# Designed miniproteins, single chains, continued (2): the designs that were tried, part 5

Each design is a single chain, and the fold is of that chain. pLDDT is the mean over its residues in the fold that is shown.

## One batch from the design tools (miniprotein)

Design m4138
Fold by ESMFold2-Fast:
Structure m4138 (fold): chain A 67 residues (1-67)
Amino acid sequence: AAPAVPADFELTPEQKEAIRPQLVDTFRTLAGLPEEEAERVADRILEEAKTNSDLLKLVHRELQRTA
């Protein structure tokens, strides 16, 4: 099942690697970015995000900036 975690939870490198392909697909589909740009954006977000809530906020912010 998809995990429901507290708002602030520190992301491990393994979790970042696991979510990366899904983030790329999300930006490609929802933001209309080419695959290479979606990968670049996802990589930057994963490098900046230290917690789960930070990741969610960065994703939301980037989607709104791209629209």
Scores: mean pLDDT 75

Design m4139
Fold by ESMFold2-Fast:
Structure m4139 (fold): chain A 83 residues (1-83)
Amino acid sequence: MEEEAVRLLKERRAALDAGDYERAAELAVELVRLLAKDPEYRIEARNLAESLETAAELTGDEELSRALRRAAEESRRILEEAE
């Protein structure tokens, strides 16, 4: 689990640095799925889901907003299922 979380964090950081926000959003969903299984990281998983929703609301790019909103919805479903 730790190895996968570190990999996802590094890939997401690289995507953000490259300006590939759609890929970063997809990687964030995978990270939320992984972190939501561990109560120790549930707050971090929730914060990621909320950040995706906020980014979707603030972006002026409609295609990016759609991708971020889908990622936020998926992340919230994952968190609810983990409860």
Scores: mean pLDDT 78

Design m4140
Fold by ESMFold2-Fast:
Structure m4140 (fold): chain A 116 residues (1-116)
Amino acid sequence: MAMKSHSAEFETPGFDAEDRPVGSLRIRLTYDEDGRFTLEVTWLDVDGRELHRLVREAATLGEVGAILVEALAPARERGWTLTGLPNLDAVVDALRAGQELTGLAAADAAWAARVA
């Protein structure tokens, strides 16, 4: 049987307190055949230019969640409102089932409650 890595990619826009677009956060989660996760988080300005990038490897979903909380902290500290964050458990379950996920746009209140 040929096993291969699967990935999920999503982008969440950032808005200021007056609902003006200030940038976006692009997140890529890769799950490999050894059960390891690679998380890439890229901060983009309104023109799509990279402001900074974070790449981390994680062995568990809990570690992925912790890295995401750290990556979201600067946006929260700047007063950015982020929307379109997916349910992380559902993303991991789909990747384990051999599904590739792109363009996730739905915000999940249960996921937001778990990381807040």
Scores: mean pLDDT 62

Design m4141
Fold by ESMFold2-Fast:
Structure m4141 (fold): chain A 64 residues (1-64)
Amino acid sequence: MLPSQKEMDEVSLAIMSSSVRNPKTRQMMLDIALKEYAAGKSVKEAVEEAEKIVREKLGDEADL
């Protein structure tokens, strides 16, 4: 299912609250979080999973 504008706004706000400053890292988190949210997870769960995946996979490379 496609997320609604309201759902996308909630995910975006949650990502901003995660204090991620790098635009590329933020875009990656947004893509993952939206996929998890579309799979039926809550905004909080989607953002936490995205943050975990990005930090685990990229580590120091997230500074790009």
Scores: mean pLDDT 68

Design m4142
Fold by ESMFold2-Fast:
Structure m4142 (fold): chain A 89 residues (1-89)
Amino acid sequence: MEELRARYAAAQARLAELVERALAAGGASPEELEEIRAAVAEIAAVLKETLELQASKASPEEAALLREQIAALPARAEAETEALVALLS
């Protein structure tokens, strides 16, 4: 769990740094947009691992709710990426 928290914090810090640099520059390069996509994907991956770990220790009813959250993660990550790319392009 602590390792997942550290990965999450690092990924969020990286995304914030990339977005701040792009906003200061008046937009992101294609290479910077790829880094932003990678950072959003890493955040989603860490959240998936965290929720899967929680589901493995949860009651069947709680695990079902957590798995619904896991199922929603790809769509949420895609929407966030599209919004950031549109903002910073």
Scores: mean pLDDT 83

Design m4143
Fold by ESMFold2-Fast:
Structure m4143 (fold): chain A 95 residues (1-95)
Amino acid sequence: MMSEDEQLLFEQLIKFANDNSDNPEIKKKVEELKNSKTVEEAVKQGLKLVDLLLQEGEKNNDGGLMLLSRSYLQQLIGLAQERLGWSQQQVRDFI
């Protein structure tokens, strides 16, 4: 079951993605994240969403999108390590 702090992190990430991207693939990943029922599902979908946001930021040369997406990535890496027992390398290999 997700904590209130974990729920807030994912709600902030969803809002950030919706405010900064019209990409249909990102919109689809936002819906998959919204439908997550476990911390594991939310972390996995959130990591994929942040990777897509980073790729879009790089393609569009959007430094602000890249900087904030990297901040969310670091938070999700920490959550994956604490809640799922993943190494930082396992998170990188998943993305």
Scores: mean pLDDT 83

Design m4144
Fold by ESMFold2-Fast:
Structure m4144 (fold): chain A 140 residues (1-140)
Amino acid sequence: MEEVQKQLLELQRQYRAEIDALNAQIQQLLQQLRELAQQDPSQQPLVQQGINEVEATLQDTLDTEAENIALLEKDPEKGLELVLERLKEQRDRLEEMLAKLEELAQQVSPEVQQIVLQIAGLYSQILQLESGVIGYLLKL
């Protein structure tokens, strides 16, 4: 139990560090989207909604990881099952966000579309990291 808890905590900390790096890249792209939206008022409401949804999904991911780390430190036996369930729910939300970004890309100008697709690529990397952690937990 203690060894499994240590390995899982280290894995969760590594996962968070990788997501923090991807989040920093996404935040730079979101700033570019805000600047482009200010130049084209016709697309501004749609682009701003997309920005808000991306930020909410990223914040939810970061909050869930912080809660998972705290739970594993406090109650590793009960925490393992709840952490796995939360990671699966977060994976489903990331998949939903990818679908929304693909839909948004079809409705915007080519310049905005390029940035939206770059954000989708970074979200796909977060999804792959999360799926890897879930796969590890299922083998425990």
Scores: mean pLDDT 81

Design m4145
Fold by ESMFold2-Fast:
Structure m4145 (fold): chain A 74 residues (1-74)
Amino acid sequence: MEISEEEVREALLQIELAIGKNTLKRGKVTKEDVERLKKWAEEAQKLYERTGNPVFKEIAEELKKLADEAEKKL
């Protein structure tokens, strides 16, 4: 069983999304948390632009939403 690079990248982005959701549940959010979520959203958006795979766009939009929500808690 061989895992493609695209599948590995999707799995990593899903883990980042899960970490982002957990960050919001932590109760207090830091500026560093917001910056990290924005960076992950940008990375997912770049993967969408490179691959055309809509799953990366969906992850990017969700990460951006989490970043915006986290910023409101600062």
Scores: mean pLDDT 79

Design m4146
Fold by ESMFold2-Fast:
Structure m4146 (fold): chain A 65 residues (1-65)
Amino acid sequence: MSAQELEDLTVKNFEDIAKLLPPILKKEILDLVEDLRKRSATLSDDERLQLIGEAMRKVTSMLMS
């Protein structure tokens, strides 16, 4: 799987999760998706994978709170 494919799947999953959440959590996840897309455009594949991992940890923390 390419870094682009993983990013696209991660964004899709976050957007799908956001649809099921209260407005406050939805906004935080969508803001995180926007930040991920914006930052990943200038990064190497390895840096993009690291950024995706950080985003996944952030969302997991939000859902487990």
Scores: mean pLDDT 80

Design m4147
Fold by ESMFold2-Fast:
Structure m4147 (fold): chain A 110 residues (1-110)
Amino acid sequence: AREKLEEAIRYLRRAAELAEKAIPLITNPRAQEQAQAAVEAVREGIRKAEEYIRQGKYELAARVLIGAASLARNYLRNALRLATNPEAQELLRKALEYLERALRYAEEAL
């Protein structure tokens, strides 16, 4: 459980980094807001999950990471739909791929 939670957190951090790199390349303000919301959802999810991991509450940590990744995925999908810059689109697509990997690891930690 713990090793899979650590992998989920690693992929979530990478997703947030890629989404954050995409933000200054996005010209659509609504797409920027969606990408920023995704980064915030991931960071808050990691913070809460790490708190539960410290308490030995691995199932609660997994559920928090699943919720955060799912929410961030919806935000990034909206950002990608509105983004027109090809470099931003590639960063957002890669962030979504890492979110999908994080979701699988978090689900396997249940």
Scores: mean pLDDT 90

Design m4148
Fold by ESMFold2-Fast:
Structure m4148 (fold): chain A 99 residues (1-99)
Amino acid sequence: SSDAALERLINDKETWLEKMNQDVETVQKQAKELAEELKKIDTPEAKAGAYIYELVALGQFEEAVELEAKLLEAVKNGDKKKIEEILKKAKELVEEAKK
């Protein structure tokens, strides 16, 4: 399912976020590519993940890690309201970071 795919992507990206200190530019480029892939999936979970990876691409690493952890928990619990709240927050942070 899209939820299971997102959980796998989030777990893989936690490892990648740990590597950001080693090659920030490479990770930002790969985060942009992953955001584009997640945008192809029409679910709130995938849209939230796409904005989280856009935060990574914009250098907002701490915010991305915090939201990624919250999104993973909400997806595992089937908390649709929390997923929508995370989606809204991630979108707002992306819009703010682009100013």
Scores: mean pLDDT 80

Design m4149
Fold by ESMFold2-Fast:
Structure m4149 (fold): chain A 81 residues (1-81)
Amino acid sequence: SMEGIEALREIAEAESLEEAIEAAARAAERFPDDLGTQIGAGMALLAAGAGLAAGLSEEEALELARKAAREALEGLEEGKL
């Protein structure tokens, strides 16, 4: 959905790790039937969590979340999700 795509953009444009996590959690909660949004939000949360578990900084974990959200947006725009 267009609203789901906008929710993924909020993750990609987040200025802090907390903002990215909150945006991803909201996207997952608000669009449970939007598979592309669920995958994008889930990938962003997993990427950030894996980065933190590996000892990366909050800034580096934020960049991983943003990258995952951007890749999901690209996949949706190209019809790959």
Scores: mean pLDDT 84

Design m4150
Fold by ESMFold2-Fast:
Structure m4150 (fold): chain A 78 residues (1-78)
Amino acid sequence: LLDLFNKKIEEMRKKGYSKKQISDWIDKLAKQLNMSRSQLYQKLKNPKSLSKEEQAKLVELVDGGERGKELAERILKE
């Protein structure tokens, strides 16, 4: 999960997103999961602290689109 999250941030930087835009996206992601930014980073570093539902939502929100939805559904089924 942390690797997927970091890869998405790298892709955003490569596409020309500003540090502020990336920061705002991270804050929105944390809010969607009902947690603070610091809690999100702590949970990403320790994926065992993430529920199956939180992992599915993270994958869906980070990847986006149909691929993100498919990955989230697979996590929920496992």
Scores: mean pLDDT 72

Design m4151
Fold by ESMFold2-Fast:
Structure m4151 (fold): chain A 85 residues (1-85)
Amino acid sequence: DKLEEAEREAEERLEEIAREARRVIETQGPDAGFAKAMELAGEAVAELRRRLSEEEAQRLAQRLYDGTARAVTEAISAYNAARAA
């Protein structure tokens, strides 16, 4: 099923975005990490819109953006906590 494959790919892509965001936050700071995470999420969403129906792409896009925002917020919080310690 194309939707099941896309959901699995979205989860894998979200993990990659989270790893890259953490790396960029640690090397370039929170603002750069946030910008990079949103850039990568936008690219993933654009790919989904080309392969899936509008409705399916919209649901996965929301999960990708929400997941990216959560992951980057957690990474920034961890970065700030480490610097405060």
Scores: mean pLDDT 82

Design m4152
Fold by ESMFold2-Fast:
Structure m4152 (fold): chain A 86 residues (1-86)
Amino acid sequence: MEELRKELEELIEELRELAEELRRQADASTDPAVRRQLLLMAQLLEHEVEELERLLKENASPETIRRAIEGARRLIEWVREQAAAL
């Protein structure tokens, strides 16, 4: 269980760093449509961080944490693919 909690904490940090990177890219963008898309993706990552932090605080089951980790990793991959296409 400790290993899962550590992995989740590391993933939360990765999500925060990615959200901050997207916000920096949005600030640098001169295209309003690109800026809006980057900000929406940053907000999705920030929401995911809040949900994962809640799971840690509520001592969620190992199964719930594993599924959350898988979902968060898929979200990171999707966001990176979307951002690269902009």
Scores: mean pLDDT 86

Design m4153
Fold by ESMFold2-Fast:
Structure m4153 (fold): chain A 80 residues (1-80)
Amino acid sequence: SLNAKLDELTKKLDEAIQRGDLDSAKKYIDQSRDLFNKNGLGDLVNQLRDDSLKRAPNITTKEQAQKLADEQTAIINKAI
């Protein structure tokens, strides 16, 4: 299910952030965006894509990666 895949991606994102693996953290954010695109959530995907494109290139710390992840998770939870 969509929820099960999101839970798995959230766990992987948290683990990547905790170990300081910002490249993997960005990858999991991108995978979350792609998951919503495949499930026909176009408006949500566009919102998350625009946010990710503006912020992901500027993520250089664990705190910035976590903040972006938390904000995207909040948007997703409100839409579902």
Scores: mean pLDDT 67

Design m4154
Fold by ESMFold2-Fast:
Structure m4154 (fold): chain A 80 residues (1-80)
Amino acid sequence: EREKLRKELHDLILEAVGRVLRAIGYELDGDREGAIRELDRAIEILRKALEIAKQLGDEKEVADLTAMIKLLEARREKIR
C-alpha cells in the first residue's frame, strides 16, 4: 500500500544519505577508491528510491531524486 511504499522510499533515502556521509569521510582521509565505492552504492540505492517515487506518482520526489543522482554522479567523475 502507499504508506508501506512511502516508508520504504524514506528508508532507502536515509540509507543513501548514510553512504554519502561515508564517502565524505573517505574523501577527507584521501581514500578516493573508498569514496567512489560509497558513492556508487548511494547512487544504486537512490535509483531504487526513484522507481518507488515513480510508482507513487510523486513528481516532486522524482525530480528531487533525479537531481540528487546527477549531482552524485558528477561528484564521482571529478574524484575519478
Scores: mean pLDDT 88

Design m4155
Fold by ESMFold2-Fast:
Structure m4155 (fold): chain A 82 residues (1-82)
Amino acid sequence: AEEVAKEVAEKLKKEFPEALEVRAEGDVVYLTFESEEKAKEAAKKAEEWIKKDKRVKLVSVGVMPASEPGKAIAEITVEKAE
């Protein structure tokens, strides 16, 4: 689970170079963006990308406010599909 999240984080970091921060913690990948709109768009694209990878199961996708005003985080929870 943790290894899968790290692999997904590296993929998403390459696909979303506009992300201010990309990190994996446990089964969750966090992508921080300058706006809620960008975070929502990234979450939709990430869901599509993860669904194409048969080795990865998408558990949930959400968007939440970041601690810094105006910024938002796309939260992607993944599991090993095998």
Scores: mean pLDDT 78

Design m4156
Fold by ESMFold2-Fast:
Structure m4156 (fold): chain A 92 residues (1-92)
Amino acid sequence: MDAEQARALAREALAEVQKVPEEERKEAAAELKKKLTEAIEKGEMNEVAMAAAAGLAVLLGDVEMAARILEALGAGKLEEAKKLAKEVVEKA
């Protein structure tokens, strides 16, 4: 996935988050955290999973962390993106 695709996904997620009631956002965050935790445990943290962690950060109100993950992905810094993604999952 390139940086433009990751940012497009984040923009769509941000727009949808603004339409969703707080309780539904909390449920979505919990479900995404579960899926990402399973991906980490299986060693399946790929670019799609890292982008999904940016979405989790947005759901948690941490837009700065989401932007950092997307910037790292866009720059091809996959190890940094993976580190930031894991940090989001831990804090969720």
Scores: mean pLDDT 77

Design m4157
Fold by ESMFold2-Fast:
Structure m4157 (fold): chain A 60 residues (1-60)
Amino acid sequence: GLLRELMRRDLGLSDEQVDTVVRLALRGDATPAEVAEATGISPRQAGGAIAAIRRLPELL
């Protein structure tokens, strides 16, 4: 979906890294710092990705 495509294109994430962001965001317990550590993106980018996934999961 659109959010997975945007994460690959705009954040430079691999499919594996996108799956990691999605899994952590949908758990509801992950912080931006934890997602950033797992994927190598900034905490700001991780926070934006988490917020987008939780707000618009239908676009995954």
Scores: mean pLDDT 84

Design m4158
Fold by ESMFold2-Fast:
Structure m4158 (fold): chain A 90 residues (1-90)
Amino acid sequence: SIADKIEALMDKLYDAIVNKEPVEKIKAIIDQLLAELRKVVSDAQYARMQAIADKFIEALENGDWEAAKAYADELAGLVFEVITRLKVEE
């Protein structure tokens, strides 16, 4: 399901963050995650998620892992709300 794909991409994102993977690898995971989220969220929700993702990537590019983790946690909260809704709407 799309919920399972989003959940798998979130797990992959957190693994990449914990292992401090190259920014280009983390960005590729974020781009895939946002592409899947775009299919299931409103334009307003997508814009909010994109803005958080942009701040997350900029923090990583600046070497600010504390700020990056905070933005990743904010994005994760929104993504888990989407996953929960998709699983209930079966």
Scores: mean pLDDT 84

Design m4159
Fold by ESMFold2-Fast:
Structure m4159 (fold): chain A 80 residues (1-80)
Amino acid sequence: MIEVLAGELARLARTVPAAKEILRELGEALGHFNDGDVDGALRELQRVVDLARKYGTPEQAEQIERLAQRLGEEIRRHAA
């Protein structure tokens, strides 16, 4: 599930003007998750959302926020 959500988020991120920066933060979030740092992963996901709000359209930001929320829920589920 995490791979599917990350893939969908990456696909949407490529439509935003700051695609490279958003994809970098998404990569950092997944790196923190793989290292067992749940708080770090969630912090980087929040940065993904903030960048989408800053550079994307309201619709793009909303879609990325929903995917980031779902990805964060899956990350927390794996930590429990």
Scores: mean pLDDT 86

Design m4160
Fold by ESMFold2-Fast:
Structure m4160 (fold): chain A 100 residues (1-100)
Amino acid sequence: SMEKLKENAELFRKMAEEAKKAADAAPKSAENVRRQLETAAALFESAAKSLEAGVDPEAAVETAKRVMEILKETVEKHKEELSEETIEHVEKAVEYAEKL
């Protein structure tokens, strides 16, 4: 439905915002994690644009869920190297992803 597409696009926009904040809060020593968060933010923005254009909503949702699982694993693996702010922003992105 158009309403669900709009809702999911908004969720992807919020996921992208939280991923960007997570990247900005990450220490420069965690460059690989920071880059992964920036890449995830770009993918979530791309998914939002695809949904807004009505292009393959199911593939966009499944891709985003996979990206979120990879980010969760990366954050857990590197949590001792990451700021609490980075972890909190990733957790917020996960909460938005669970509403997809």
Scores: mean pLDDT 81

Design m4161
Fold by ESMFold2-Fast:
Structure m4161 (fold): chain A 101 residues (1-101)
Amino acid sequence: AEEAEFAAERERIYREQYEKHLKNDLDNAIKQYESDPELRPVAEALKAYREDPQKAEELFAKMTPEQQAEFRRVLKQIEDNAEEGARGSTATRVAELRAAR
């Protein structure tokens, strides 16, 4: 019975950590792409992706095939990095909560 509650709490912590890592990596990618004139449309779509998904879709449709491929690649890389980072951060947070008793 209690195991289900602990599983739900761990999932909540993981999700919070995932969102935190995702935001940080997106913000860093946007800053890097903004500095490159050829990749600026990718930066604009990444900005819109979080704040206005509909606008992100419209911006993506206006991109060159190379820019579309780069957008997909960087988004996948950010998601993969967020998953790995969240796994590590969740383990640390769970250890801290255990130590705080």
Scores: mean pLDDT 80

Design m4162
Fold by ESMFold2-Fast:
Structure m4162 (fold): chain A 90 residues (1-90)
Amino acid sequence: EKSVAEKIEEEMQRAVDELQEKGLLTPELAEKLREMHFKILTMIENKEPKEKIIEELERLFDELLSSTEDEEAREILEKMRERIIEIIEE
């Protein structure tokens, strides 16, 4: 059985792969995604409440979207956000 952290990593990797395949993965976007992943993973390791993890994810995601002008990239990222929230709420 996969941990919550492993499931989140898989969803983030799926989004990264899709962005890369479509030529939408900029170095800046890749860095922001790594920063978000590291922060969320750290909160999970520290056993933060689910509500706090979701709140921080949404805050980081708003920052990520504000630096992403491409609509297709934004849709991929929003789909990733929804799936990660579902995983955390499991």
Scores: mean pLDDT 83

Design m4163
Fold by ESMFold2-Fast:
Structure m4163 (fold): chain A 100 residues (1-100)
Amino acid sequence: SAAAELEALPPEVQEHVRLLIAGQTVNILEAKLAGREEEVERALEWLREHRASVAPEIAELLERAIEAANAPEEEQRRVIEELAPAREEALRLNERLRAE
């Protein structure tokens, strides 16, 4: 299962996956605030389809992303500010891995 596959990954890879989800949450919320509704709906549909096939802790992160996208605009901006450092860290780690 996808959950078992994630649990078998090294801790640093699991951490990178969590940072990528945080970064993608920021991307979805920025798209929603920018009025890119088709992009947001496609992303949310993907999250809804996959939350049942991932580890519970990852499913919780996907559910929080869905909830944030349906929250008031003020809460969406707060979530963006809180998760922006995680998105920057995810991009940094992804570039480092691609350079190897």
Scores: mean pLDDT 76

Design m4164
Fold by ESMFold2-Fast:
Structure m4164 (fold): chain A 90 residues (1-90)
Amino acid sequence: SEKAEIFIKEGFSKEVSEELAELLPLPLKEAEILAKVAKELGVSEEKLLEAARRAMERTKKGGITGLEAFYEVLKEELPELYEAFEKERD
C-alpha cells in the first residue's frame, strides 16, 4: 500500500503502518504531512494508531464522516499534533 509506505518511510513499524493505511481516511498528501509531523513531535505510533481506531469507531456510529471523526479525535487526544498538522496542510 502506498499509504503504508509513507508511514514506514518516517520510521513507523510495518504492522502499524499497514493498519494506519487501512484506518486513516486521508489522501496520500495529507497522510505524508501527518506522518512527518507525528515523527517530528515524537508522537508514538501506538498513540496515533489508538486515535485512528477511535475515529473509526465514531464513524461506525453514523452522522459523521471519517475525516471529521479523525480530526475530532486528533483535537481531543493529540491536540499538539492536530495544530501542527493543520499548519503544514495549509
Scores: mean pLDDT 85

Design m4165
Fold by ESMFold2-Fast:
Structure m4165 (fold): chain A 75 residues (1-75)
Amino acid sequence: MKIEVEADEDGLGVVYDKSGFIGAVLPGSPAEKAGLKQGDKILSVNGKKPDSRPIRAGDVVTVERDGKKIELVVK
């Protein structure tokens, strides 16, 4: 099964599509430690579109999970 995926440039261990839907999070990665999960939808990174640049350490990522908006800090 082929899905359109965008890999993070800094290797944070998250795989998401152009819509911001997270298809995979690597166990033990900075993304998992920040609280990102498979099935989350990335809404913004530092208040900007997630497609504007790769997610980096120190970024504030806003995701939608179970109809709620959650802010997570990547370390």
Scores: mean pLDDT 69

Design m4166
Fold by ESMFold2-Fast:
Structure m4166 (fold): chain A 81 residues (1-81)
Amino acid sequence: SVKEEVIKLMEELVKELNNDPVMVKLLEKIKKSTDLKEILKLFEEAVKYAVIQALERGDTELAEEIVKRAKEVIKKIEEEL
């Protein structure tokens, strides 16, 4: 399911950002949500936060990979709405 793909990418981002508490909180909210529109909003917030964190750490390659993978998942969410 699209929600499972969101959760999988979120878990990978949580790991890459060393269990950042903002990312963990957003992942838990996504896991508890049954509204795909709310999941999209939370996921977009998480992606923006993760990109900023990667860029602040000087990891431009990680930031670019996050954007690329997030766009693919966002497109799948929008197709289900």
Scores: mean pLDDT 88

Design m4167
Fold by ESMFold2-Fast:
Structure m4167 (fold): chain A 84 residues (1-84)
Amino acid sequence: MALAEEFRRLALEAREIAEKNPEDRERVRELLLRMYELMRGLTPEQLIAVAAEIDEEPLLAPAEQEEVRRDYRASLEELLAKAK
């Protein structure tokens, strides 16, 4: 699926920016938010798998990552509630 491949590409780009330019948190955050937009096309199980990968690889500073992760988890919980 082209959507999943684009998500993977954005994730790699965000990771490289976070590693090489850790001060550029806004750009990494924007890429993560873009990935969340793409993830709306994924199943709840796929979203859970992606959330686990984000938690294991901190792409942002702790404060920024916590904010983005909180928003992502809220969206995931809504999808899981509807699927139940």
Scores: mean pLDDT 60

Design m4168
Fold by ESMFold2-Fast:
Formats: structure tokens, sequence, C-alpha cells
Structure m4168 (fold): chain A 68 residues (1-68)
């Protein structure tokens, strides 16, 4: 694929993961309001893992943008 095609695909993946994070943050607020400490801890771990994925994608996008 061209650099532009690869960039567009990565941007769509980044947006998808950002939307997933919003959903998990909402679920975390619900779990915290319910006093579900176990579920809250699980969701915090899932959000942290997703943040690492988002950071990796952003770094790859930034690298490709500098090559355009």
Amino acid sequence: SSLKDRLQKLVRELIGKQLQKIGLEYDLEVAQAAGDQARAAQLQAEIAALDAEIGRLQAEIDKLEKQL
C-alpha cells in the first residue's frame, strides 16, 4: 500500500480504539458507582492496556506523517 493508504488505515484503527476507550471509561464509572471494586479494577487494567495500544498507533501515525 502507499504511505497515504497505510496512514488512512492506521487513523481509522486509532479512532476505533478511542471509541472503545470511551465505552470502557463509561463502564468504569458505572462499576465505581455500584461499588463493584473487582469490576472497576478489571476495567482500569483494560483501559491501561488500550491506552498503550493507542500510544503505539499514534507513534506509528506520527512517524508516517513525517515521511509524507
Scores: mean pLDDT 89

Design m4169
Fold by ESMFold2-Fast:
Parts: C-alpha cells; sequence; structure tokens
Structure m4169 (fold): chain A 73 residues (1-73)
C-alpha cells in the first residue's frame, strides 16, 4: 500500500513537471527521465495503483503534480 502511494506521488510529480514543458516531445522526454516510462506506460501503471489505493493514490497524484508544477515554474 505505502509503496503504491509513493509511486502515485512520483507519477504526479513527473506529470506536473512535464506539463510545464513547451512541447509534447519535451513532455514525453521529462516522463522518461523521471519515471523511465512513456505516457502509455504511466497511464497503465497509474490505473494499476488506483485499482489498489483509489482515494489515497489519487490524492498522492494531486499532491505530486502540484509540487512538480511549482518546481518547474
Amino acid sequence: KEKYIEEAYKIGYALGKASSQPSGEAFEKTLRELLGMDLNQVQDRLQQILDVVPGEGAEAVRKGATEGLKEAS
């Protein structure tokens, strides 16, 4: 459970950082650099996590994305 929540946060963080990038190519490069995954792999992995910890996982993604976006600014 705890490891899924930590991974959800890291996915959120990477998505937040990637969303600040100027192009789709730069977005995907940021995901690969931070997570070692492309967007499809991120979506699949996030769904797997949310199947186990839906509420806690979603909150972790939100917190991660907020932090990632702020650090990119």
Scores: mean pLDDT 81

Design m4170
Fold by ESMFold2-Fast:
Structure m4170 (fold): chain A 80 residues (1-80)
Amino acid sequence: HMSLLEKAREFLDWAVERGLITPEEAERLLKLIRYWVEKKGLTDEQARDLLRRYLTSLLVQNGATPEEIAEALARFDELF
């Protein structure tokens, strides 16, 4: 069992190691997830779904290939 934030940290650390996002982008996403859950009152499911959409957009902006995006989303869906 892991909290949403622990799962997000594990995923984002993996994405940084793969060169898909920067450490700074990972830290910004963790702060954004905390904001959604703690300040906006989103459920873990709502925050997960929003993170998945945001992550997809970020990977496209960072120039990830369709194959890299597919692998990242598969990893995300396995962890969450």
Scores: mean pLDDT 84

